# Designed miniproteins, single chains, continued (4), part 71

Each design is a single chain, and the fold is of that chain. pLDDT is the mean over its residues in the fold that is shown.

## One batch from the design tools (miniprotein)

Design m14448
Fold by ESMFold2-Fast:
Structure m14448 (fold): chain A 65 residues (1-65)
Amino acid sequence: MALTPEQRRLVATALALAAANGDGRFTLEDARRMLESYGLRLSDAQVRAAVAEFLARHPELELLE
């Protein structure tokens, strides 16, 4: 499903914080928990898609596992 511009901003912020908490490394579970803390309840497929898009824009960051 398409995210609103506001939801995309929250996704970017949440994923940036998840990465920062892990010194540039984070898991899908870290991403999901951070997204939930911003009120975003996404499916596993939506979390994976959001993380893949985020990492494509931030090649310096690493997804663990």
Scores: mean pLDDT 79

Design m14449
Fold by ESMFold2-Fast:
Structure m14449 (fold): chain A 82 residues (1-82)
Amino acid sequence: STEELLKQFEKMSEEIMKKVKELAEKNNIPSSEISELLDQIKKISKETLERIKRTNDPLKQSHILFFWLAEVVDLVLSTLKK
């Protein structure tokens, strides 16, 4: 169900943000840059959550999740390469 998918997405998003913070701290990224990265991830995660709520097609929901994950990965890699 969409409700179960939303709950799983929120849990996954929180776990990813925690791991991203730990990874960035381990790589000595400045706290200000970590804060900016986490704020960007929170923003795209909220936008993704709203998009999933408005989508009734499971395949389209899967595409939305895939592109969200790709955006998160891109943000993390861009921050780590600085």
Scores: mean pLDDT 84

Design m14450
Fold by ESMFold2-Fast:
Structure m14450 (fold): chain A 87 residues (1-87)
Amino acid sequence: SKDELLEELLKKIEEAIEKLKEMAKEARENGDEGTAVIFEHYAKELEKFKEKVLKEKEKLSEQQIKRMIESVDTLLELAEELKKKRE
């Protein structure tokens, strides 16, 4: 259902925010301030995205929510690739 997809999206956004904040902390502890700032920026953009989803939830279609889930997954994959390149 749309409500189940919305719950999944919101949970995935929250988990992504936590992971990006952890990755930023690890980068900073390793002396990579530039990478830390990038991950913190991604986390803040996801926080804004979460607020927009909550505000506009009644206007979102199931197809739009599924695409949003895919976008969050893609962002995390790109962040993990960036982490590997800096290690």
Scores: mean pLDDT 86

Design m14451
Fold by ESMFold2-Fast:
Structure m14451 (fold): chain A 100 residues (1-100)
Amino acid sequence: RLSPEERTLRTLGALAIGMIREDAELKLSDEEKRKNLASWLALAEEEAATMDPASRAILLEWARRVEEIWQQYIAGKLSADEAIARLRELTAEALARLRA
């Protein structure tokens, strides 16, 4: 029912939310939070490389926006809950683009 691209984007989105939640709950340092973001970005890039050019462009633009929100969270400009809410919105928008 979900395309492979939709499943990948949903999985990456859920992982990002889980990592931000865990970062906040464990009270990780900003350096540890940045390492988690870097690991997530590497995984997103690896998955994007397996996609057709149109799907890849959508996933990479979504990942860039996720990175921006995650960086705002690390900088203390967004709470974990605010970052997670924005990530859910971005993921829903990206899923709609993949279904077009």
Scores: mean pLDDT 89

Design m14452
Fold by ESMFold2-Fast:
Structure m14452 (fold): chain A 100 residues (1-100)
Amino acid sequence: SLAESYRRIAERVRQVADDVEAGKLSKEEAETWIALFEIDIAVSKLIRDRLPPEVVELLDKASEYLKQARENLEKGDFKGTAEALRNLAEAYERIAEVLA
């Protein structure tokens, strides 16, 4: 289901956040993951008109969290990057709950 897809993305985002904070990912690897998550949001926005308004609002928040993650990563703030990614994961978990 679409809800299961968002739950799986949320789990992946949390794992990336943990790995970034633990220093297991290089800056380049973390940038690659953020770019992949930006693609996931862009694809979701292609079906925006078919989604509940609450999900659309959560996708807009998810975009803001990804921007924060990228800005923190550019500054070398891996802890701030992980915190922004955890906020992104929570937004995706909430999307999954709404779509369930």
Scores: mean pLDDT 88

Design m14453
Fold by ESMFold2-Fast:
Structure m14453 (fold): chain A 68 residues (1-68)
Amino acid sequence: SPEIEAIREEIRRLEAEILGLLAEGKAIYDADPDNPANRAKVAEISERVLEGAERLRELTDRLRGLEG
């Protein structure tokens, strides 16, 4: 199904984006963990990761509905 394939592709892209954000956040934290500006950037990245995780859950639920 083209719809199932499109959702799987979106899931793969979103998973890659979340992993990239986690790596970016870790790099910023590791560079200077006591820097308030770095902590603020990590917090912003954490919010984006949570938003992505919620979207990933929605896509996974939609995919499950289409397959079962």
Scores: mean pLDDT 87

Design m14454
Fold by ESMFold2-Fast:
Structure m14454 (fold): chain A 107 residues (1-107)
Amino acid sequence: GPLETIEKAIEKIREALAALEAAGAPKFVLSAAKRLLEAAEALLAALRAGDRAALEAALRELEEAIGLLGIALGIARIIGAPAAVLAALEAALEAAREAEKAAREAL
């Protein structure tokens, strides 16, 4: 169900953030990934609470965080960031989009 999908997405985003930290990713990348994690955790909390208004607000924050991480990935590609950084960013974005879809299906 939507809860299990979002919980799994949060686990994947945490793993991606750990991989970015281990690879020595630039601060702007780490900041974007951390914001994505915080947005996904807020989405899970809103869904668990059954608060539709909070869920809609958290979904908007997740969409903004996805956009920012997408920009960070674009910049990382242009500057020739290590493959590990690019892979972690792509994994985090994929997981976040799975969480977004699950949240929309719960509305």
Scores: mean pLDDT 91

Design m14455
Fold by ESMFold2-Fast:
Parts: C-alpha cells; sequence; structure tokens
Structure m14455 (fold): chain A 68 residues (1-68)
C-alpha cells in the first residue's frame, strides 16, 4: 500500500540522515509526503536537516512514522 511504502521511505530517510547523506534523506522525505506521510512532521524534518539539526530531524521522522 502507499502507507507501507511511505513508512519504508521515512525509515530509509532516518538512516541517510544518521549517515550524513542529507540530500538523499530530503528526497526520501519528499517522496514519503507524496505517498501520504503526514505533511507537518515531514516538513519539520526537512527544515531540520537543511539547518544541520540531525537529532531534531530524526525526532520529526519518528513522529511522522508514528502518525502514518
Amino acid sequence: SKKEEAARLLTQAGVYAVLGEVDRAIELLKKAKELGAPEEPVNKAIEALKAGRVDEALAAIREAAAAI
């Protein structure tokens, strides 16, 4: 389902964020949002990654995954 694919993309985005692969993490977050991941926490994660706040981004990714 689209929800299962969105959850998978959120999990992968978290892994790339931890590895410092910020651009890849942001691409996966945008795709997850298109597949129905909750917009507000996903946008928060993207903005945190752009600001270099990895821990804040991971918290927002977890919030998005829990709400999907």
Scores: mean pLDDT 88

Design m14456
Fold by ESMFold2-Fast:
Structure m14456 (fold): chain A 99 residues (1-99)
Amino acid sequence: SMAVDPTALKVQELLREIYEAIAKEPPDWEKILELLRELAELVSDRDELAGLAVWYEALGARELAAELAERAGLDRATLEREAARVREEIRAAAEKVLA
C-alpha cells in the first residue's frame, strides 16, 4: 500500500465531482454523463467494469451502463436486478443524511 497510483487519485476526484453534480437540484445530467465516461476510460478490470455498469444503470446512464455491461460479460437481467438494489441503497443513504 506504499505505491502512489495517479489513476486512483483521478478516480477519487471524478467520484467527488459526480456526487457534486448529482447533488444539484435538478441534477446536472450533462456533467454527470461526461464524468461517467471519463471514469469508464480509467477501468479495464472486468469486475470493476461490472460494478461501474451496475452503478451507471442505477444512476440512469442506461446506454453507457449497457456498453460497460457488454464489455464485462454481464447479462441485462443481472444488470437490472443489481441496479435496483443499488438504487435502494442510494435512497436509504440519502434518507439517513436527511434524518
Scores: mean pLDDT 78

Design m14457
Fold by ESMFold2-Fast:
Structure m14457 (fold): chain A 98 residues (1-98)
Amino acid sequence: MKEEKIKKLKEEAEESREEAEEELEESRELEEERRRLREEGEEEAKRLEEESKEKAEEARRETKEKVRELILEEASEGVEAIGSIAKAISYEKEAEKL
């Protein structure tokens, strides 16, 4: 029956929207982690400056690399969220045609 097919498409659309919400939440958590790493890394670098400028520069470089990794993970989660939203819209449109 058309009604059962419509119901399944709406359920798949709802699942895809829930996946998008989870992916966006993961992206937000990674953004907060990136902020913490920058703050903690700069504090550690300032402490090390009193002993050695070279060690302080090394600590800042390590923080920068870790932050770059988190930015890439954030971007990946954002792209996945867009994909999940697009799938949900596709399922919704198919349900409307029935």
Scores: mean pLDDT 83

Design m14458
Fold by ESMFold2-Fast:
Structure m14458 (fold): chain A 110 residues (1-110)
Amino acid sequence: SSIEQARTHLQQGYLSSQSAYDIGYKSYGMGTSVSSGKASRLIREALQSVSTDTDRARSYLQQSLGHLQDGIRYTQQETSLGQISQDDGQKIIDQLQRAIRHVQQALQSL
């Protein structure tokens, strides 16, 4: 049941990080898209590992939090430089913050 709760949160975190990646990529936000993409990949790896190796899943999730935070920082910088619109920047930050909350909830469920 705790693993099922973690899987649900990881699925939502993956979808949110992928949404941030898609918006960032279409907006030509290089730092945003690279960081969001790395986080998304690590969340997917954690989702695949959570039922078989919870310690490995935790490691992937801890790494993904760093990349999600980097994604927020890059989005703020790229928005300030006019590379990403204010509206797209806010959408990306909202999705990255949602992914962070879901990853943290998954870690608490493990």
Scores: mean pLDDT 91

Design m14459
Fold by ESMFold2-Fast:
Structure m14459 (fold): chain A 83 residues (1-83)
Amino acid sequence: MKAVEELERFSREGVERSRELIREGRYEEAIEHAEETGRELEERSKEIGSQTSDPEEIRRLNEVSVRSGRRLGEVIEEARRAK
C-alpha cells in the first residue's frame, strides 16, 4: 500500500530532521519538530486506517505506526538528555 510506504518515509524524514537539529545544538527545536511529526503521523495513520478493511494492510499500518512512534520517542529522549 503506497500510503503506508509514504507514512514510513514521512516518519524517517522527520526523525532525520530532528537529528540534524540535535547536531546543530538546536535541542528545543528538535523536540518540537519530533512532537509535531508524531502528531501528524498519528493523524495520517488514522486516515489511512479508515480507507482500508484489508487485515494485511491494517497489520502493516500498525507495524509502521508503532516502529515510527518508537523512533520519534527515542529522538525526543536524545534531545532532552543533550539539552
Scores: mean pLDDT 83

Design m14460
Fold by ESMFold2-Fast:
Structure m14460 (fold): chain A 71 residues (1-71)
Amino acid sequence: VEEELERILEEIDGIDPQKARATRRVVSALLEAGLEQEALDVARKVLEAVRAGNDEEFAQILLEGFRLARA
């Protein structure tokens, strides 16, 4: 899980470093909450949204991930 997460986050950073930093914060919060599968799911969805240039989808994914981590 950690290796896969780091790989995905590095791919996001290669496209948009600011979005990668925001994604790392949400992923870290999910991991601290014990939500490893959800952290991986968020990272994968963010990578797809960033590759598609879909800023609205990116923002929505991060918002839902952050809400899940805080629940």
Scores: mean pLDDT 84

Design m14461
Fold by ESMFold2-Fast:
Structure m14461 (fold): chain A 85 residues (1-85)
Amino acid sequence: SAKDEELDRIIDEIIKLYDKIIEALKKGDLKSAKELLAELQKLIQDAVKKYGEEAVLAAFNKPEIKKKLEELNEEMRRIADELNA
């Protein structure tokens, strides 16, 4: 359906934002990372509101998204350690 195609495009945008956030964090660009993370959170919230939690979770069940989440969590952990030092 048109909604399924639109959701797939949103998931592609989410993956691209994850890549940009990870890259910004690796470069120590905390300002850009924070702004990109806010965009990511808004995109996910808007997708859940429009398509429902189950549909969004099914789309997020792709291995590439899980891998990006793991990479983001490791970089976020590193930044948290630096901020608490």
Scores: mean pLDDT 76

Design m14462
Fold by ESMFold2-Fast:
Structure m14462 (fold): chain A 56 residues (1-56)
Amino acid sequence: MGRSAVLAAEAAGRPDLAEQIREAAKAGDSKKVYELLSQVLPDDVAKDLADIIADK
């Protein structure tokens, strides 16, 4: 469920970010997932992906 967000961070060369996104997604913290993703993805894409993770 958080795999796409983690893969996006890994593809951007940010394994540290991928690990933090995994933990935030596991905790259901969509706000933190969004903040982490916004560092490697456009804001709109990061927001949509974080919302998808929160719903699952």
Scores: mean pLDDT 72

Design m14463
Fold by ESMFold2-Fast:
Structure m14463 (fold): chain A 95 residues (1-95)
Amino acid sequence: SAYVDRQIAEFEAIVSDPAVRQAFADFLRALESGDPEAALDAYLRLRALIKEREPRFLGLFDALEVYLSLASSPEGKLNLFRHFVIPSFRAAAAR
């Protein structure tokens, strides 16, 4: 959707690694789909790539897991990600 495409574009402004960008796009699209298995698989792939290629953001994934547990719907998870996780990634990138 246009909402997910905007979040992907905002993340790509923070992170330049193409594999991390693709994994992030896959994760947000899996969250939007409402398939919990696809979302978990995409999340684990994204976390592994962040650990390997962008370790400065790894600590944010512990917070992300808590934020995702508070939202019951795919829309709720996406809104939590937009309002709390993406600003935190921007703040970490500025350091």
Scores: mean pLDDT 72

Design m14464
Fold by ESMFold2-Fast:
Structure m14464 (fold): chain A 106 residues (1-106)
Amino acid sequence: MEKYKKGVELLKKAIEHLKQRNWQEALDYAEEARKYFEESLGENSPLVAEADLVIAIAYANLGKFDEARKYLERALKRAVEAGDKTLILSAYNLAKLFLVDIEDPL
């Protein structure tokens, strides 16, 4: 079973729903994508971190900032461990926009 490819398709749908401001649908697709990436690549995969980032964005837009923070922290940790500078910058920029109690180091 091509769980990796299914995860990628679901993550793309999650991002499309984020662009449309369909926060609940984006969350649902991203959570399913994360599950497929965990099953195919393991919990420490950069793609799990990418799904965690999308989940954090969706939770922040739904006003669930505690959940958004937890997923953002997981995404940042994995992105740093993977050396994914693009994902690190994306997670940091989202923290600044949606998690108002995260200070910008300036």
Scores: mean pLDDT 76

Design m14465
Fold by ESMFold2-Fast:
Structure m14465 (fold): chain A 83 residues (1-83)
Amino acid sequence: MELAKALAEAVAKGDTKKVKELGKKIAELISKSSPQEALKLLDQVGQAVAKALKTASPEAQQVALEELQRLAEVAKRNAERQA
């Protein structure tokens, strides 16, 4: 929760470096979670970022979407590894 909120705040502020760093930390958390927990975390992050994207700069929107795609791939690999 705290990481998802922090990521959304970084996106809203246009802090692309912090967006990438927080995305990396969230990816690590997803990789260590159960498949069900990883999917819940991905959904929560996606929802928080989606709200922030409405007020974010185009540059921050692009970086945030790239990080969301990366997180989705990490969650997919987590599910495959534990299936």
Scores: mean pLDDT 80

Design m14466
Fold by ESMFold2-Fast:
Structure m14466 (fold): chain A 63 residues (1-63)
Amino acid sequence: MELIEEIQKAIRDGNELKVLELKIKSLETLRQEARAQGHPEAVEALDRAIETLKKEIEELKKK
C-alpha cells in the first residue's frame, strides 16, 4: 500500500497512533530528500516537526 493511502486509511479508521507514525515516516522521507538537495533549513524544520509528532505519540501512549 502506498504511504499516502495508508495515512488516509488510518484517518478513516480513527487510528490516531497509526496516523502519527505514518506522518513521521513521510517527514523522514522528506528530510532525506532535503539533505540530498542541500537544504539545511528544510532539514531543521522537518527535524522539529518529527520531534513534535514523537511527543504527541508519547502523550497518546500515556492514556
Scores: mean pLDDT 78

Design m14467
Fold by ESMFold2-Fast:
Structure m14467 (fold): chain A 65 residues (1-65)
Amino acid sequence: MEAAREALERALEEAKEKGIIKSYRIEGDTITVTVNDGGLETTFTVFRLMALATDVGYSLKVTTV
């Protein structure tokens, strides 16, 4: 679980640094990700984040600005 959690947090930070996501919040067992807009790269990133979140027992919510 720890290694999977680190991978998830790293992926979230990398997506934020690349400007793919604007922000994220972790609240209990739920991760809320805010994206700037929709696009192919954003869609792929969200899909990857969702898979990683599920792996550590978290739910992922996606919102747009």
Scores: mean pLDDT 77

Design m14468
Fold by ESMFold2-Fast:
Structure m14468 (fold): chain A 55 residues (1-55)
Amino acid sequence: KAEAQLEIEAALEAMRETLEEVKKLEAQGIVPSGVEIWRLWQEKYLKKMEEAKKK
């Protein structure tokens, strides 16, 4: 149950950070592909999951 809640929170946080990153790239004239956006989200999600599981 705690794991499921952590995954939901990490996914939502990663989405927010990914949208901010995409916004920064677009401001610089870079239009990321859907694959690039998905990879950015996955990296942020995994990082947050690792931080939450650190001893």
Scores: mean pLDDT 77

Design m14469
Fold by ESMFold2-Fast:
Structure m14469 (fold): chain A 65 residues (1-65)
Amino acid sequence: MLSPRQRRAAAEVVQIVLDGVAAGASREEILARVRELLAREDVPPALAEAILAGARLLYDHLVAE
C-alpha cells in the first residue's frame, strides 16, 4: 500500500501534469518535472516508473482534447 508521503507525491504528479498542460508545456518538460519530484521525494525506482506511466497516460488523455 502507498504511504501518506507516496500518496502526496502521486497527487503532486497529477497537479504537475494538469498545470503543465494548462500552461502549454511539452510532454518532455512535464515528465522532466515529474522525475524531479520523484527524485526529490526519494521514491523507489519501481514505484517511480509506475507513477511515470500514469503521468504519461494522463498527459495523453488531456491533450486528446
Scores: mean pLDDT 80

Design m14470
Fold by ESMFold2-Fast:
Structure m14470 (fold): chain A 69 residues (1-69)
Amino acid sequence: DKALEYMKKAKATGAGEGSEYLGQVAIIVANWVENKDYEKVEELKKAADPAAQAAIEAAIENVKVHREM
C-alpha cells in the first residue's frame, strides 16, 4: 500500500513526530476515506499512537460529513 508505505517512511525518519507526521496521517486518511478504503483506515488506526488516532478520527469525520451532507 503506497500511502501506508509513505507514512511509515515519514515516521521512521522523522524524530519530530509532531505536526508534520500528524499532518501526513490526516492527509493519507482523508485520501483513503475518499477512495472508500475504510479497511486501510481501520488498520492504520489500530497501529497508530494516541495522537495519530485523534488525527485519524478528525480526518474521517471531516471527509464523511462533507461527502454525506
Scores: mean pLDDT 65

Design m14471
Fold by ESMFold2-Fast:
Structure m14471 (fold): chain A 74 residues (1-74)
Amino acid sequence: GLSPEQRALLRALADEISAVRDRGLAEGASLEELEARLRAVRDETIRRHGITDPALIAAMEDIVTAEVSRARAA
């Protein structure tokens, strides 16, 4: 499974993505703009931390997909 450090990174990413989603929704961002913002946060996190672990990348994608799905359902 994921290491404690990887789990901490995923929690931090989830918190950041939720904050970006809430801000975008409050600003009246389009669904497409919101999706782009959430994906940009993920991509920057991967780049900044040099993430290459496919399990960690998959978990990060799941966070983005879940938040996008919540935004579509709202």
Scores: mean pLDDT 84

Design m14472
Fold by ESMFold2-Fast:
Structure m14472 (fold): chain A 85 residues (1-85)
Amino acid sequence: SAKESLIKRLVALGVPKDLAEYFANNLETLDPLLYLPAMAVAVLAKDLPIETVEKAVELLNSKKPVAALVYVTKNSSQPVDVPLP
């Protein structure tokens, strides 16, 4: 299925299986315009809090892939568990 293909691709890119399954199960549309940014968001968000992941998925489902990428990138620059040097 398309969801199984997405999970396989995400795991191959280094995304944990549980997070890959979360993305596959919570993306409402496997729109080609969302597919590549969804994979990028998953890779960037693998070490981020679940609430940040949930917001990024919501932005993807709202067809705002650029906003999702910006949101994840902005939160990655100031993660709670990894302070700036």
Scores: mean pLDDT 72

Design m14473
Fold by ESMFold2-Fast:
Structure m14473 (fold): chain A 65 residues (1-65)
Amino acid sequence: SMLDKLIEKFRELLEKSSDDPQELIAVVQKHVREAQETIKNPEDFDQYLLEVGRLVQQRLEELRR
């Protein structure tokens, strides 16, 4: 599905992201905004935000070790 592809692309971007948490947050905000324009179904967008939130938390924990 489009939702699954957007989540997978986000995961790949996080893995390739800067070690700077501020730059990471800026990239996350940009891609969430793009996903909001792409995902027209509110329920699908909520699922995207839930999964993205989990991935971001995991990445930030890795960077703050």
Scores: mean pLDDT 77

Design m14474
Fold by ESMFold2-Fast:
Structure m14474 (fold): chain A 101 residues (1-101)
Amino acid sequence: MIVNLGADPSLVDAVEAAIRAAGGEVKERIHVTGPLINKPKSLPAHIKEVLFEELPEVLKTHDYVVLVGDEKSDPFGAIRVNLEAVRLGIPVYTAEEVLAA
């Protein structure tokens, strides 16, 4: 699963291509929101909005998570994903780690 942290769509596409080239699979691309916080002005059609309350149920269906973009641009998404992934024992990777592999 890819979590978009305000990244340019071309960076998201490059990370997915690198994952697939390494024999991995990307099942979902998401943006994490709350009811009154971190609402995107617009999302690309290929990125799914996920409420932070729904995040644990989404995460537990995935083997790993890749954060794409700048955590400083989306600290809410970064914090929520890291917190829930650690709780569930799901590994979290960065775009830089994936692109360097």
Scores: mean pLDDT 76

Design m14475
Fold by ESMFold2-Fast:
Structure m14475 (fold): chain A 91 residues (1-91)
Amino acid sequence: SRAAQLAAAREEAHAAAGELQRVLPAALETGDEELLRKALAAAERLEAALETVYRLGSAEEQEVVRGPLEGARRLRAELAAALAALAAARA
């Protein structure tokens, strides 16, 4: 059901945001490839979950989620670029 999908997406967004909060500072501080990959995976999960909330949620919820969704998209792109730069530096 829509309600079940929305509830699951909210829980997933919360879980992914928590994982990002744990991993991202160390990933950015160290530039460690494994930590950057974990942060990217969490950012991708957060983006997907927030996109589901945006699509299925109320107009009020869409407005609240818009900023976080844009933030998750930017962070995902930045983390992907950082990993691509590390791969290029190894070649």
Scores: mean pLDDT 89

Design m14476
Fold by ESMFold2-Fast:
Structure m14476 (fold): chain A 71 residues (1-71)
Amino acid sequence: PAVEIGEPVDDAVARLKAGVEAAGGEVLSEERTPDSVVLTVRMAEDGTVYRVTLTVRDGRVSGISAEELPP
């Protein structure tokens, strides 16, 4: 799912979750701090787990990264 730099973090998180679920995946956890949101998601096909990190500045997305978590 795409995320726009500078969008409100709540909008970005909602769109990410919707995109994961639309692709048949599942959101396993959501961790929020003032400076970041970390979503752990499982993809439906093979159960691959990804950690998606949004860096937050002034309530807006300043960065995004995603990494595959080891089993």
Scores: mean pLDDT 79

Design m14477
Fold by ESMFold2-Fast:
Structure m14477 (fold): chain A 74 residues (1-74)
Amino acid sequence: SSEIEEIKRKIEELDERIDELNRRSDELHAQYLAETNPEERRRLLFEEARVTTEIMLLVMERKALENELRKLLS
């Protein structure tokens, strides 16, 4: 159905966004490990925390859509 295809498209879009943010998180972590300046390290930790929080929220949204899709297919 069109509803099922729409949910599948939304899940695919979320997967792409989550992958992008995971790459960003990895880059920030690598920068943190290489950084010696305390002020910059604090900034990087704060930015990493923001990215991690956004990933968590998108993963929760994806799970809600998976549950909705499951109900439509049952």
Scores: mean pLDDT 90

Design m14478
Fold by ESMFold2-Fast:
Structure m14478 (fold): chain A 64 residues (1-64)
Amino acid sequence: SEVERRIEEVKKEIERLKKQASPHLQSAADLGVKAAEAIADPEERLGVLENILRSLKDQLEQER
């Protein structure tokens, strides 16, 4: 489905940004993604993953 493709896209973006993040931010992102993967509803899962991505981007910009 389109939602599943978007989930994969967001997960790939999170993985890319994790390489630029501190170990603590990487661990937080990993825990968040693991929690999101436990969500049965794909739309809810996507929403949580997009929030994780946004938070990670904001944290990285704050450290600059």
Scores: mean pLDDT 83

Design m14479
Fold by ESMFold2-Fast:
Structure m14479 (fold): chain A 74 residues (1-74)
Amino acid sequence: SSELEEVEKKIKKILDTVEKMKKEKVPNDYLILVIETAIQELRKEYEKSKDEEVKKALKEAIEKLEKIRNEVKS
């Protein structure tokens, strides 16, 4: 599915950006804001999608970002 491929590419770009920001030692408050913004965008796509594979990819990405956010807040 072209939708799944586009979503997977978007997820990869988000995760790569977060990983780069962690390596560059960006301030935690700014990193948290970026992660929370990404979670909100992925949640919107989850609500609009009717494709179960797309929803699964989005849910797994959201859970991974929430875990990273919680680790940064600790």
Scores: mean pLDDT 87

Design m14480
Fold by ESMFold2-Fast:
Structure m14480 (fold): chain A 63 residues (1-63)
Amino acid sequence: KEFEEKVKEIEELARKLELDEVNEILAEAVEEVYAKFGKDDPQEKIDKELADKVLELLKKKLE
């Protein structure tokens, strides 16, 4: 639930960036997170880690 809010914040921040910048950040976050988790790992854990990573990268890019 607070995770849902975090995802929405990510979307809002992403809309302030250019598409290619967002894609690069997403690709990097996905690569790092999925490298640590297997395909059968709980999606909840993967989503949480992804949200944290994306948010951090977006904030660095924005400010």
Scores: mean pLDDT 74

Design m14481
Fold by ESMFold2-Fast:
Structure m14481 (fold): chain A 96 residues (1-96)
Amino acid sequence: MYEELFKYFDKDGDGVITLDELKEALEPYLKGKLSDEELTLYVQRIIDGYDLDGDGVIDFDEFKILAKKADKDGDGTVTKEEFINYLVDLILESLK
């Protein structure tokens, strides 16, 4: 469920996902492909693209938009791996 996935990324339980939290989740998958500066830039671009209220973070409603795009099966469930792979692919595709 999207709520369980959101809670995994919302490390401090404040109801939003910050750049640092998203970067921490993606770093192990992009280590050696991107520099730390490039990773920060692409994570910021993801946040900017889905930050509909301009507060610099992703809330649960904004997160659901991302999770729905990562839901390849359309079954309403997205694993951590599916979500991370979707974001990794999104970042790597932006390099082409």
Scores: mean pLDDT 75

Design m14482
Fold by ESMFold2-Fast:
Structure m14482 (fold): chain A 98 residues (1-98)
Amino acid sequence: SVNPDRGLVRIRAEGDAELADKLMTEVATKMAEKGWLRAVERISPTEYVLSFDTLEQAREAARLALELAKKLGAKVTIEVYRWDPESGKETLVERYEL
C-alpha cells in the first residue's frame, strides 16, 4: 500500500572488466547528475548493480546503458529489476542482450 516500486539495473560485460567499468561509470555519473542514483555495487570485475528510488529511473538508466553499449559495439547483458522494500522481492522486468 505504501510500497513504491524501487529499481535496480544490473550491467554485465562477460570477460571485459574495463568495458563493464566504463559503462557503469558513464551511467552512474549521468544518473547522479539527475539526483536519481542511490547506490553502486560491484558484484564482480565484470558486473555492477545500480540502485534507484523508482522503477522508471532504473528503466531510464538501462536505456542509457544500452545506447552506450551499442555505440561501443559491446557484448553486454543489461537487466532491470523491480524491488519491493516490504517483501524484499526482486522481479526481473526487462532484459537486454547485445
Scores: mean pLDDT 81

